# Designs tried in a protein design run: designed miniproteins, single chains, continued (4). Part 55

Each design is a single chain, and the fold is of that chain. pLDDT is the mean over its residues in the fold that is shown.

## One batch from the design tools (miniprotein)

Design m13895
Fold by ESMFold2-Fast:
Structure m13895 (fold): chain A 94 residues (1-94)
Amino acid sequence: SLEEIIAEARRLLQELLARASELQATDPEASAHLLYVAIGLQEAIEALEAGDWEAARRSAELVIERARELKRLFPEFAELADRVIAVARRILEA
């Protein structure tokens, strides 16, 4: 359901923001990439809540691109990135 997609996206957003905060001093590059994914995911959530399906799909595609780059550069975040990609794909299929 849409409510389940939004709820999961919000949980992932909070996890991305928490990880970025933890890494800001020790790994600023990883922190920046986590924030870039988080920003895109927040925009996708806001578009979904506004009923702007075209904006939500564009944001979801951007989130997938950013999460793939995060996974490529920082394999330690592969599981988190894959969960983000899965939610973004659900937005595209909705």
Scores: mean pLDDT 91

Design m13896
Fold by ESMFold2-Fast:
Parts: C-alpha cells; sequence; structure tokens
Structure m13896 (fold): chain A 80 residues (1-80)
C-alpha cells in the first residue's frame, strides 16, 4: 500500500540522516584532535581545508542517498 511505501521511505531517510550525523561528528572529533596537536599555522590551514572537503563529500553522499530513496519512492508510488 502507499502507506507502507511511505513508512519505508521515512524509516530509510531517517537512517541516512543518522549515518550522516554520526560520520560528521566522527570527522569533527578527529579534526579537533589533529588541530590540538598541530602548532604550524600552514598545516592547520591544510587540516581545515581537508575537513571542509570531507564534509562536502559526506554531504554529497547523503544527498545522493536521499535522492535515490526519493526516486525509489516515486517509482513505487506510480506503480501502486
Amino acid sequence: SLKEIGLEYIVKALLVVGDHVDEVNRLRQETKARLAQETDPEKKAEILAEYERRVGEIDAKMQAELDKLRKEYNEKEKKA
């Protein structure tokens, strides 16, 4: 039923968002630890640039997974 398809979509989307939050939190803690041990301002800038790039990759991954789930939901809805 459409209700079951909608509930499956919501559950899967919540799991994708949860995985994103966990991955970003791990990256933040790792980056904070690296910055705390680094005294060279140029190397600190490189660590921050890597952090921003990695956050962008994690955000893009979440967006791609959510887009995939949305397409799967729309296809199932059209066939129901």
Scores: mean pLDDT 87

Design m13897
Fold by ESMFold2-Fast:
Parts: C-alpha cells; structure tokens; sequence
Structure m13897 (fold): chain A 80 residues (1-80)
C-alpha cells in the first residue's frame, strides 16, 4: 500500500541521515553506492534529485543528511 511505502521511505531516510551524520563526524566521504546500501530506494532517489553520481564530500554528506532528515519528517507526516 502507498502508506506502507511512505513509511519504508521515511525509515530509510532516517537510517541514511544517521549514516551520513556519522560519516561527516568521522570526516569520511560517502559514495552513492554506500548510501544506496543503507537506503536502497530512498538513497537512489536522493542521489538522482541532487545529481550526485559518484562520491559526496564530508560537507556534501552533511547537507544531504539535513535534507534526508527533513524528507523523513515529511514522509512520516504523510502516513500519520
């Protein structure tokens, strides 16, 4: 169902945001492949939306984490 898909995407967005926040704190870059491993559906959509095809710098990962957190909140509001 659509509601179940939105909840799944919200959970993936939250997991990705957490992963990106950890990598930014560690000063490590994040590949799109690593992001997709953490969030298979959401990670692909976010990478496409942001035009990222390779590796995110530490600063880009931080910005992407903020975006993922915002998207997760939006998606959860839609299912509730």
Amino acid sequence: AERERLLQLAEEAEALARYLEEKQAAGEPVSVADARAVAPEFGAELAEELGITGTMSVLEAGAAAVRARARARELRERVE
Scores: mean pLDDT 76

Design m13898
Fold by ESMFold2-Fast:
Structure m13898 (fold): chain A 58 residues (1-58)
Amino acid sequence: MSKLEQMIKRALESPLLSEEDREVLQYYLDNASKLSVEQYVAAYLFVIGVELDIELQK
């Protein structure tokens, strides 16, 4: 399992995650093996942003 897949799965477990962010993360998880380099970087930055948003809500 890639680091990106692990990060996405962890973010999906958060009760503070919005429905919109959950949908985007699920898309990246379902397509993880098919992502281009640009899509992988975008997904990685998106997950970091989600984790930061969750942290700021504490």
Scores: mean pLDDT 80

Design m13899
Fold by ESMFold2-Fast:
Structure m13899 (fold): chain A 91 residues (1-91)
Amino acid sequence: MDEEKVREMIKQLEEAKKLYEEGKIEKARQLLEETRKKNRDLLERIRQSIANDEVDQIVVSYVKTALEEARKRGEDPSLIKEAEEELEKLL
């Protein structure tokens, strides 16, 4: 397993969370789409492995928490929905 690629993916998701917390929903959504495209094969392998629950939990928890906080701040619901759809494609 490419541990370096997993760490890079987590860093990109932490950056997306930061963008959501700053109210930059569109930029965060674009970063999630780029992360999905760049790590498609890795994420598919992780999803097929019952031993990788920790990585899946980290990925989902970071982004879902950021999106929920953005929603509570009154950010555009359509942009939040687009970001949620990109997260679903990532996982």
Scores: mean pLDDT 64

Design m13900
Fold by ESMFold2-Fast:
Structure m13900 (fold): chain A 74 residues (1-74)
Amino acid sequence: SSLEKARKLLEEKENDEEFMKEAIESLKKLSPHLTDEQAEKLIKDINEGLKLIIEGVEKVIKEIEEKRKKLEEL
């Protein structure tokens, strides 16, 4: 699914040193008061939040699909 691909991409990007460096630099351009450590933590916290949202959405989709299948059995 597109959601599973998005989750895997987030995991890959979190471990990509060049991507993380560019993300930190970009975030600091928007918020110059942030230290590199604070920017990195914020990016990681956002990434973890996005993974949790994706997981929650996948769970809801599965519940909807299961209910739909039960209705089709009638």
Scores: mean pLDDT 79

Design m13901
Fold by ESMFold2-Fast:
Structure m13901 (fold): chain A 55 residues (1-55)
Amino acid sequence: SSSGIQQAQQKGQQAMDKVNKAKELLEKGMSNKEAAKISGIPESAVSDLRKMMKD
């Protein structure tokens, strides 16, 4: 199977966009649940991001 670099980059960009959005929301003081709901990332992933940003 071949996914091509362009298709892989597009999927990665979408994932990165959600992560960056979640980080921005967390920086604004939103809760893990709020950031997860708005960004579309699982709350567990948002919790990990918050821990990394806080630590």
Scores: mean pLDDT 73

Design m13902
Fold by ESMFold2-Fast:
Structure m13902 (fold): chain A 62 residues (1-62)
Amino acid sequence: LVEELRAALAARAPRERLEVDGAVTELDLARAQRINAAANRMMEAGMSPEEVALIVRKLLAE
């Protein structure tokens, strides 16, 4: 279980590294931070991880 979570995080790290190397815009960073804040707020409100993931996907599709 911990190994699977670590593998999933590692899979995200390469993409983030490429984005940073490719010069992520300030707007992209601000949007990502806003999405993270909203996700944390929803989880604190007791929303299911599946519902939070669905909303995050909608925000990313914008």
Scores: mean pLDDT 58

Design m13903
Fold by ESMFold2-Fast:
Structure m13903 (fold): chain A 72 residues (1-72)
Amino acid sequence: SMEELRQQVLEIARREGGLLAKKLKAETGEEPKVTVVETADKITVVAETSKEKVVKTFDKAELIQLLLEALS
């Protein structure tokens, strides 16, 4: 369903944030702050320490399309 696809999109964003946090912690030695910002059409994941900031923005429609392609 569309609801299940939306939940999977949010899970992908949280998982990506976790991966960015692990990478930044390994590189900087600091515990990163992870923020996920959701709008109607996009999800932005920010992972930040005092030394480095990484920002990834995902289009929800593109993530849904990738999920549908993976299921097909």
Scores: mean pLDDT 80

Design m13904
Fold by ESMFold2-Fast:
Structure m13904 (fold): chain A 70 residues (1-70)
Amino acid sequence: ELVEKARELIDQAEKLIDENKPIQEVISIVREARKYLEEADVTPEEKLELRQRLFDVLDKIAKKSYEKSK
């Protein structure tokens, strides 16, 4: 199921960003998760939930990038 693949990738991205793994790796996983989410036939509610989780990961990436500039 495409939605399940998207959820798995989002979970992986969340774990990697929290573990301070390379930002480029996290971004690659987020892009892949977004592709699966866009192709998945899911309810608008589920899509909104997963999209919000993706945006939360992207926000964390932005914050981590800012911190590394110090």
Scores: mean pLDDT 77

Design m13905
Fold by ESMFold2-Fast:
Structure m13905 (fold): chain A 73 residues (1-73)
Amino acid sequence: MEEVIEEAREFARRMAELLRKEGVSEEILREFEEEAERVIRRAEEENTPESVLVARLVGVVLRAIGDEIDRRL
């Protein structure tokens, strides 16, 4: 589990870097980082299966992208 949690944090960090390079607003980036950390922390506390953790993190990424699209409309 700990290795999976470390990989999840690395994934979130890399995604935040990519989103920042693509011009996502700092507000949406902050919300993304906060939600990703909450999802990862919950997974660590509850021993969430890796597949569920991955699905939740993908959801957080898609939400950030959606929020940025809505901001630009």
Scores: mean pLDDT 82

Design m13906
Fold by ESMFold2-Fast:
Structure m13906 (fold): chain A 83 residues (1-83)
Amino acid sequence: KGLADALAEQLRALLKSLGASDETIDFVVEAVRKMAEGTPEEAEKYADEAIEFVRKNLSPEDAEVVEQALRDARDAIIAEKEK
């Protein structure tokens, strides 16, 4: 829970700095929290869903930055589940 909340707030700050809409911010933050709640397989699915959403709603350059942050968050959450 603590890790997911910290990662969600990091993604929120990143998206705000890029001028993302509240809808995009809320979708990504919710996806990060959902990654923490399920299995590693579900975490990968939620990360992929969030990546597709940012690709549709951000510029290609901004989407690339957020995509990398989402992959890093996914990997950190999966590593935490395997402990």
Scores: mean pLDDT 83

Design m13907
Fold by ESMFold2-Fast:
Structure m13907 (fold): chain A 76 residues (1-76)
Amino acid sequence: SMEEKRKRAEKLIKEGNPLEALRIAVEMDDPELVRKAVELLKEKGLTSLLPGLIDWARRQGREKVAEVLEEALKEL
């Protein structure tokens, strides 16, 4: 369910795993969850992954999520 996926992503963020949380957030098309995972990604210095994540989100048709990721990249 969507609720189970959301809980899994939130747990991954708490455990310090932003990349796996981002994959779930993009699959769910959840911009709020993407923002939370991106903040952790930035804290961990993994921002070099953002261009690949933007491309992947667009391929999945998650335009709003891709916009959130692009804004994060632009603010670096």
Scores: mean pLDDT 84

Design m13908
Fold by ESMFold2-Fast:
Structure m13908 (fold): chain A 80 residues (1-80)
Amino acid sequence: SPERIKKLAEEMNLKLSELHEKAQEAKKKGDEEAVKKYIEEMDRVFEESRKKLLEETPEERKKEMEEEMDEERETFLKNI
């Protein structure tokens, strides 16, 4: 349902924003291990969210949803 998709997207965005901020702080401190850990956690959040979002997405829109997820993933990871 659209409501369920919205809720899943909001939950994903909250987790990703928190992890992104932690990764940025770790990068400023030169903590490469912490940066790697947070990037790996962000990847897990994207993978889990992608599965849940696709289950709620109509077949005709699944490709669009996957493309949006890939674009967001690249944006978050490149901005660290």
Scores: mean pLDDT 82

Design m13909
Fold by ESMFold2-Fast:
Structure m13909 (fold): chain A 72 residues (1-72)
Amino acid sequence: MYELLPDEEVAGKLPGKNVKGYSLPSFNEGQLHAIKSTIEGLGYRAKIIDGNVLLVEDVPDSLLDRVISLVE
C-alpha cells in the first residue's frame, strides 16, 4: 500500500511541474530503487527521500501503479 502526500510536503524537493509524492513504508530500499530506475528509464524524473518516499514528475497514475505492481 502507498499513500499520496500533500503538495506542501513535496514542494522544492524535486524540480519540475506536476510533482507528486508517495509514501511506500512497506517497500525495502531495493524495491524503491527499482521503481525509481524504471521510471527514470521511461524518461521521467524520480527521487527517493526520507528512505521511503518516492517523488515523481508528470508520471501518469496508471503507469506508476503498473511499475509498483511489477516490483511488489
Scores: mean pLDDT 74

Design m13910
Fold by ESMFold2-Fast:
Structure m13910 (fold): chain A 72 residues (1-72)
Amino acid sequence: TEASWRAALARAEALLAAGDYERAAKMAYVLGNDPRAPTEVRARAWELAARAFEAMGLHELAEQMRERAKAL
């Protein structure tokens, strides 16, 4: 459901805010790759994964995640 997708994104954002970048990136990456998720949810998930990788200093991975979001 839409509520389920929103809850998953909110949980990943909460992990990012708490400094748990690895778990935030993992959750966002799984959401971005879920073919059942709406395009908007996948795009937001890829952007969230990019923010998590950026926070970890993984700039090339962050760029790849942003490119995936734009390609949707």
Scores: mean pLDDT 84

Design m13911
Fold by ESMFold2-Fast:
Structure m13911 (fold): chain A 92 residues (1-92)
Amino acid sequence: MRLVVRFIRDGEEVRTLEVDVKTIEEAVKVARAALEQAARYGYDEVVIELETSSRETAKELGKQLREIAEAMGWVPEVELEGNRLVVTVRRA
């Protein structure tokens, strides 16, 4: 799976992380670490994009990432298009 994380502050993309992950667990760990960094360093928005091997994998990842974001006090918006997942996470 290809995972892209974009960190946004004051409407500008400040940092991008691209990583190839093999498992759902790896994708969740990277996404969680990114959200922890965003909270710590004062980013306003994080966009997490995933190209997965299946729609079912994308749905499960979307659910897990939504739950993590909400638990950390963020407002997640999840978009699914086939095997492609986009999770936009904003401050409340």
Scores: mean pLDDT 84

Design m13912
Fold by ESMFold2-Fast:
Structure m13912 (fold): chain A 107 residues (1-107)
Amino acid sequence: MTSLEAVMEMLDVVVKVAGDNATVTVLGDDITLVFSSIELAKKVAPLLKKLAKKYPNLEVKVSGNVITIDSKNNALLKEYPDLVKELNERSLKEPLTPSELLELLRK
C-alpha cells in the first residue's frame, strides 16, 4: 500500500466519524486537521494512531483539537510531487473539508 492509499484510508475514517466538522490544510506533505471540538479530535485520534502503526512512513500527532498526519522522510512528496504541489496551492487559498481532500486524492 502506498503512503497515498494510507492517507486516503485515514481521511475515510475522519469523514465517517466527524464528517466535515473539521478543516484541512496541507503544508509540504503534512496534513493538518482542525476539528470543531476537542471531543471530536479525541474520538478520531485513537483510530488514526492505530492506522499509523500499520504505516511506518506516517506519524499521527495530536494537540487539543488539532491532528497532524506527518509524512516521514517526505514519503508522500516523493511518491506524488505534483499532487502535493496542487494540494499546497489549494490550501493557501482556502482550507479544505475532509470530504473535499478525499475527493481530490481520488482523482
Scores: mean pLDDT 81

Design m13913
Fold by ESMFold2-Fast:
Structure m13913 (fold): chain A 81 residues (1-81)
Amino acid sequence: PLSEKERQLDKIFDKIYVATRKREYNTVNKLLDEAYELALKLPNKKSVAVIFRSLGNYYKNIGLLDVAEKFYKHANKLYKL
């Protein structure tokens, strides 16, 4: 089950998805940074890193390579904590 803070993070991920559909990539970049800052406040950082990696895989599969790379970089930072 997701905690309330994890649900807040999922809402940011939904906003990223909507922004990518609208091709609002500057908004995507800002939301990615917000998602990472929120993730740093969560106790289970390794589990959150898995979520970032999975979303990176999703965006890579739909051809958004720059978005995918940013998710992977944030996942790697969270794994090292």
Scores: mean pLDDT 82

Design m13914
Fold by ESMFold2-Fast:
Structure m13914 (fold): chain A 87 residues (1-87)
Amino acid sequence: SIEDKLRALVRELVEEALRHEREGTPLGRTKAGVLIAIASQLQEWIENKEVPSEEEVRAMFERMKEQFPEVAELIDRVEARVLEIIR
């Protein structure tokens, strides 16, 4: 199900965030924070039994890239995975 795939992605993002946090660098901390923010949004959609539209997903990730341009490649990678799940 979409819910199961989103739950699996949340777990993967949290695990990746912990790896970046362990690097002890400013960039690693930014990557960890962004991944946790995304995981939290996905978790909110799961708890509310909502499937976001492709446009809502794209808008959310675009705002995040504007705020954190230094990790845009990471954000784009996660966006692609979310879009694959909801399509």
Scores: mean pLDDT 88

Design m13915
Fold by ESMFold2-Fast:
Structure m13915 (fold): chain A 68 residues (1-68)
Amino acid sequence: SLSPLELVRKFAEYVREILPGLDEATRIRLLEEAISLLEHVLKENPDAPDEVRTLLAEFRAELQRLRA
């Protein structure tokens, strides 16, 4: 079965791949969902690798850029 960390990696990779091809409203929605998922995973897995925190910071920065 897929662990939460494995699911996060696959989901984040997929989001990163498709994000540039989406319209702004869809990008905002997807980033909000990705951020919520990453925050939930980090809350449940405090020892999660820095990769997960880096992805969260990246998605938060992109969301702020789109809302500016």
Scores: mean pLDDT 80

Design m13916
Fold by ESMFold2-Fast:
Structure m13916 (fold): chain A 119 residues (1-119)
Amino acid sequence: HMSYIEKQRERIEKLFDEVEALVEAARASATPEQQKAADEMLRLIKEGRELAKKLLDLVENNAPYEEIQKVFDELEEVFYRALKLAEQLDPETQAAIRKKLEEISFIAFQLVELAKLEN
């Protein structure tokens, strides 16, 4: 139980680090307009990271399914907003960020499904 959740926590943290690295790399070669979008994306990615930590903590502590689902929905909303800003970046960077965020969403979804079965 705890070992599995801890492994997912490490995977999610690594994926967030990779997303932040992609956004930082895009900023280095970006126009001022794109740099502003990248800065706002970094803020949203930080919010997403905190929501993912909350989700993991709720699952680890066997919180009610409704609370876990609510945090998952908030995480998805933050990712939606981040991906809208990513449309201002180059297509390759946008695709790479989308892939990483989708992988985080998939891991989070699996945790929500696991919590539903355990409740």
Scores: mean pLDDT 88

Design m13917
Fold by ESMFold2-Fast:
Parts: C-alpha cells; structure tokens; sequence
Structure m13917 (fold): chain A 113 residues (1-113)
C-alpha cells in the first residue's frame, strides 16, 4: 500500500491555511493581538520559505504565544510556541518541551521546504 505524500508546495499552502484559520479563531475568542501576530507569520511564509522568512514567522508566532499566555490561554500559547520551534527547525526542543497537538504541529512546520 503506497501512501501519497503531499508536495512541498501543498505542505506550504496547508501551513499558511492553518495559520490563517488559527488567527480567525483567536480573533473570534477576543485574542486580537495574538491573531494579528499569527497573520504576520502567515504573510512571511507566503513570501517564501527562505531562512529569513522562517525566522520572521517564528518570531511573530513567539509574540503571539506571549500575548496568548498573558491573556490566560496557555493551550494556544503552547501550540504557537511549538509552531515557532518548528519553523526554526529545533527538533530537539519540540521533542523535549512540546506534547500533543503542539508537538505534532511543531514537527509538521519543521518539515516545510
């Protein structure tokens, strides 16, 4: 049984769609500042999966995580932090510090490009 793996382009588009969807959810929950940072991360990835754009997107996601944690949403903060570690390709930190959905998304974002 042969599994079809999504193309790099399909994976990039899925990552951008996931970030935009998460931003909409955060905005509806009243986390407007966190949503804006997540939108910035999506815009950087839309410009291309270069090391510079990955770093800028990761920083935006770290700022989103900081805001979410400050507003008491630790679950969203952990997910955002996991995705940032993934964009930075920090597999060691993802495996040691992240669990559940945050680990899964971190590993997914680490494989982009």
Amino acid sequence: YELKVPSPEEQQQLAIQLLRGLAEILEKEGLKEAAEYVRQAAEYLEQGLTPENRAKAAEALRQAARVAEKEGDKASADILRGMALGLEQRLDAIRSEMSGVARLLGLFFARLG
Scores: mean pLDDT 82

Design m13918
Fold by ESMFold2-Fast:
Structure m13918 (fold): chain A 62 residues (1-62)
Amino acid sequence: MEEVVEEEIKRLESLPAPTEAAALAKAIGIRELRELAEQGASPEEIRKVADRAAAEIRRLNA
């Protein structure tokens, strides 16, 4: 699980966040992933949340 959460956090960190809204969404997403990992969430749940966060960041950059 550690591998999955670190991989997904790095993925979110690599996304461009030129706006304040996108940067905030990135910070919230990373925090949520770390909290889910601490709570023992499954790799599936972590990936689902990461995908949702990535989609939101991309939408805010459009």
Scores: mean pLDDT 81

Design m13919
Fold by ESMFold2-Fast:
Structure m13919 (fold): chain A 65 residues (1-65)
Amino acid sequence: MKKQILAAIHAEARMSILGIPAWVEERDGKAVLIVEARTDKELAAAQEIKREAAESGEFEVVIRR
């Protein structure tokens, strides 16, 4: 739990630096990063974070458009 939450918070901070709206939620005992991708460039950044999260298994990424 703690490591997964920290990884999600770090990913949220990266989205914030890029000006992309994102926030962390806990769902069913999992850390979930919700990213609101408004442009194709923001969608590409969100998809990269989602790929990294899937490879690490530490948190889930949900992309909203």
Scores: mean pLDDT 79

Design m13920
Fold by ESMFold2-Fast:
Structure m13920 (fold): chain A 96 residues (1-96)
Amino acid sequence: VQSIVDEYVSKIRGLLEEAKKKVPEASTGLDGLEKLVDNLGYALKQGRLGLARGLLGDIKRILTALKKEFPEISPLLEEIEETISQMYVDVSRALR
């Protein structure tokens, strides 16, 4: 589970850095998103699926706000959202 989480978090961090390079004005919001993703990874490594579901809700709200404010990086934010969802699915399956 830890290796799966680390691989997904690494990919998400790469996408966040790409988004920051394209729209530096989004950096504060993207840093906040990164912190939530780190917290999600930690929750998933601990098998805390209830906490992870709550963090997914927080992440979705921030992603929606960022897509509305910075439409230029919307495709990257969508890829981040899909990657996060896939991480949750894969980890949930690995814990069963």
Scores: mean pLDDT 84

Design m13921
Fold by ESMFold2-Fast:
Structure m13921 (fold): chain A 99 residues (1-99)
Amino acid sequence: SAREQALAALARLRDALAAGDSQAASDALVQLFEALLPIARELGKELGASELAVEAAASIAAYTGFRAVAAGASPEEALDIALETLRRELKRLKELLDK
């Protein structure tokens, strides 16, 4: 369900960007972040990451998904890129912030 919500947010983001609707794009980006956050928390539990690292990784992943859609990626491609970014950044931020 969280992955389905992230995919739906990326599809809304694509449509908002195509329409030049900055408010709808902003709302979709927030929805993408909120959908990625529970995915980040589950990965964070496995790694022993702090809530700060989890939220930071989810934010970077959401913005990376936004950039992918803005560059012409499909919502499905953008989701794959966002999830790979989430996994990589969560590990990096845990090492950086949780010393």
Scores: mean pLDDT 88

Design m13922
Fold by ESMFold2-Fast:
Structure m13922 (fold): chain A 85 residues (1-85)
Amino acid sequence: SEIVELARKLILARIEQLNLPEDSEAYKKAKELFEKYRKQLDEVATPEQKELIDRLIEIAEEMAKNGATDEDVQRIRELLAELEK
């Protein structure tokens, strides 16, 4: 679905952004993509889906800051599956 595709792109953009130096051009590009996908999702998502997306963003930010765990990866997979419903 479009929502799942956008959510996947959103997560990847956020993880990429937070793993780059803040003064880099790559950081700015990743931030722009994250903001673009977040806006697109906000326009099409239900309130329930918006809650799932916010949780996905929180996990992505935790993964970028503290490193990815198997539990984090599994939680993302489960939340993306819930968005498909």
Scores: mean pLDDT 86

Design m13923
Fold by ESMFold2-Fast:
Structure m13923 (fold): chain A 100 residues (1-100)
Amino acid sequence: MEEALREHQQRQALAIASEYVAYLEKEGRLDVVEELRNSPIEEAIELLKKIMIEEVKKKAKENNEPESLLETGLKTVEKLAEALREAAKRDPEAVRKAIA
C-alpha cells in the first residue's frame, strides 16, 4: 500500500513536470527548455525547481496573494522536486522523457 502511494506520487510528479515543460515551450521559453534537455538529470531537476519557484513568487506578487499561499506554493514545488529525484533513482529515463 505505501509503495503504491509512492509510485502514484512519482507518476504525478512526472506528469506535472511534463506539462510544465510543455507550458514553457508554449510561452516561448525555448532557451530554458533546451537547457533542461542538455543538463544532467539532477541539474535539470534543480533548474526546473528554480524556474517554478520564480514563477510562484512572481504570480503571488502580481495577484497580491497572502504569504500563507506563497509558502504553500513553495512547499509544493519542493515536494515535486523531491518526488522527481526519487523517480530518477528508480527510472532516470522516465524523468529524462518528462523533462525533454
Scores: mean pLDDT 81

Design m13924
Fold by ESMFold2-Fast:
Order: C-alpha cells, then sequence, then structure tokens
Structure m13924 (fold): chain A 97 residues (1-97)
C-alpha cells in the first residue's frame, strides 16, 4: 500500500501547488493500485482522500469519484465501507454544484 499512499500524498501536494494535470495523472495511477491496498492502510487512505476532496478543483472530482468507487469494491470493513460511501456522496454533491 505504500506506493498507493505515496501517490495520494503527491496528488494532494500537486493540488495545493495548483498543478491540476499532475494531480490527475497521480490519481489515475493510484486508481490502478487499489487492488494492492492492505486492509490496515484503509484508515490512512481515507484520511488523505478526505483532505484531497476538501481542496480539489471541480475538474478532478470525476477522477476522485472513480477512485472511491474502486475502493468500495475492495473494502470489507463495514465502518470503512460507510466512510467511503460518505466521501462518494460528498464528491457527487460537489459535482452537482
Amino acid sequence: SQRFIDLLREALRAIKEGNVELAKQLLEEATKLVPEIKPEDFEEVIKILSEIIEVAPSSLLPYIRKLLMELLKVAEDPEIINRIIGEILRVIGKELD
């Protein structure tokens, strides 16, 4: 999961620096690594994604939603699943504005 977490942290940094194109590429790369996430790392993953959603421009919201949907497919813990669903609904709400 370290490569996935590193890509999310790099995406967050790219967003904060205004580099939307780099953030998009990093989110697409992270989405491909979703099946490799260890169960114990989901808490940290959701924390970073929550921060990404807070600062992301509207153009990145579809990429974040796709990543969250892929996470939902591999999550097994009901508490983690509920948190992912909450973040998906938050992203959809922002996309509709």
Scores: mean pLDDT 87

Design m13925
Fold by ESMFold2-Fast:
Structure m13925 (fold): chain A 100 residues (1-100)
Amino acid sequence: MDTKEPATRAALEAAVLYMAAAAYYVLAKKEEDKEKQIELLREAIRLAEEAIRLAQEAIEEAKKLKDEKEAKLVIDEAQTILRGAEELREEAERELEELE
């Protein structure tokens, strides 16, 4: 457990921030007030960028793990979060450009 904790913690934090970013994006899409929609999209982008950073950290920490199966699970999860967060950031940035 001790040897994998930094990688699993970073992956978990990335997942939580990605879920928060997705929630803000959904709220932004339902918002009728333009100024509030812009605020929600900016928060979604900020959270997605933080999720990307932590997912990258989780991948690098997982590469240091001696157990190949544990390393693969953390890397696969972190890569899924990284891809999702990058896609969400790009979509939120596109929506923000249409509003500004």
Scores: mean pLDDT 86

Design m13926
Fold by ESMFold2-Fast:
Structure m13926 (fold): chain A 107 residues (1-107)
Amino acid sequence: MSIDDAYKLYKATYPKSKTTKKTFKVLLNYAKEKAKELGISDENIIIDAVLVAAGVKDFGGEKGVQEVKKNPSKGMMYVLMLQNNGEYDPISLDDVKEVIETILKKE
């Protein structure tokens, strides 16, 4: 999947999405690199990890990072529920990358 297709999917998944295409590209490239290190070739798993991480960045904050680490398999469901529950303080890019690793390692 191209960066343009992945970003379009991200915008469609989260109507209140806040992450810029430039930042999304950084997250997607990080997920691809980590997936390669873990032997993950399934593009759907890589895209899911990026969508969960971007959603945590947009809506979850630090609490979202902790909840995804606690229940990685429910990460997407959790983030989708957060869209209407207010805004959280910005988290670091390293925290967002840790969400990516958590989802990838679950698979």
Scores: mean pLDDT 80

Design m13927
Fold by ESMFold2-Fast:
Structure m13927 (fold): chain A 92 residues (1-92)
Amino acid sequence: GDAEIEALREARRAFESGDKELLIEALKRLGATEEEAEEAAEKVLELREKALAGTPVEELIKELLELAKSLESEGAREGLMALSPLLIELGR
């Protein structure tokens, strides 16, 4: 729905800007618990920094997939995976 689309857009903006608090709030709106959202946001932004440092994109996508599997909410998992094109773009 519209709220889910807006949360996905917010997650993308947070990823592009490295905004941890915005990413936490977006993941919570997608169904993550507070604890899951905080841990996932930290790890996703770590993957973003690894991409900027030249880590192979295939390794980063594998780590993102494992992180998504750790979340119980399907919406939050889909939200993390929606960041994969942005992570690929940073690694180019």
Scores: mean pLDDT 85

Design m13928
Fold by ESMFold2-Fast:
Structure m13928 (fold): chain A 92 residues (1-92)
Amino acid sequence: MTFSAELRAASGETIAESAPVPTFTELGNALVDLIEEAERRGLEKVTVVIRADTEEDARRALRAAEGIARAMGWEVVRSEVSGGTGVVELAR
């Protein structure tokens, strides 16, 4: 399986992206790094886009992203999965 994630500003501009990673653990590490980048930039609203090979993998990845974001003090505003793509909107 292959996962990638990107961080977008509220404007839709891509701020940062992960290299493609083969495991859920490496995706979790990449998600932490992306959220830390948002915090370092002083952003209060961001979108995380997750890409996976399957809808099931995207749903699992999105749930992990929501958990990580909440643990880091962010609120999940919206989350959606369509095919292999998961999108979560975060605010703090």
Scores: mean pLDDT 86

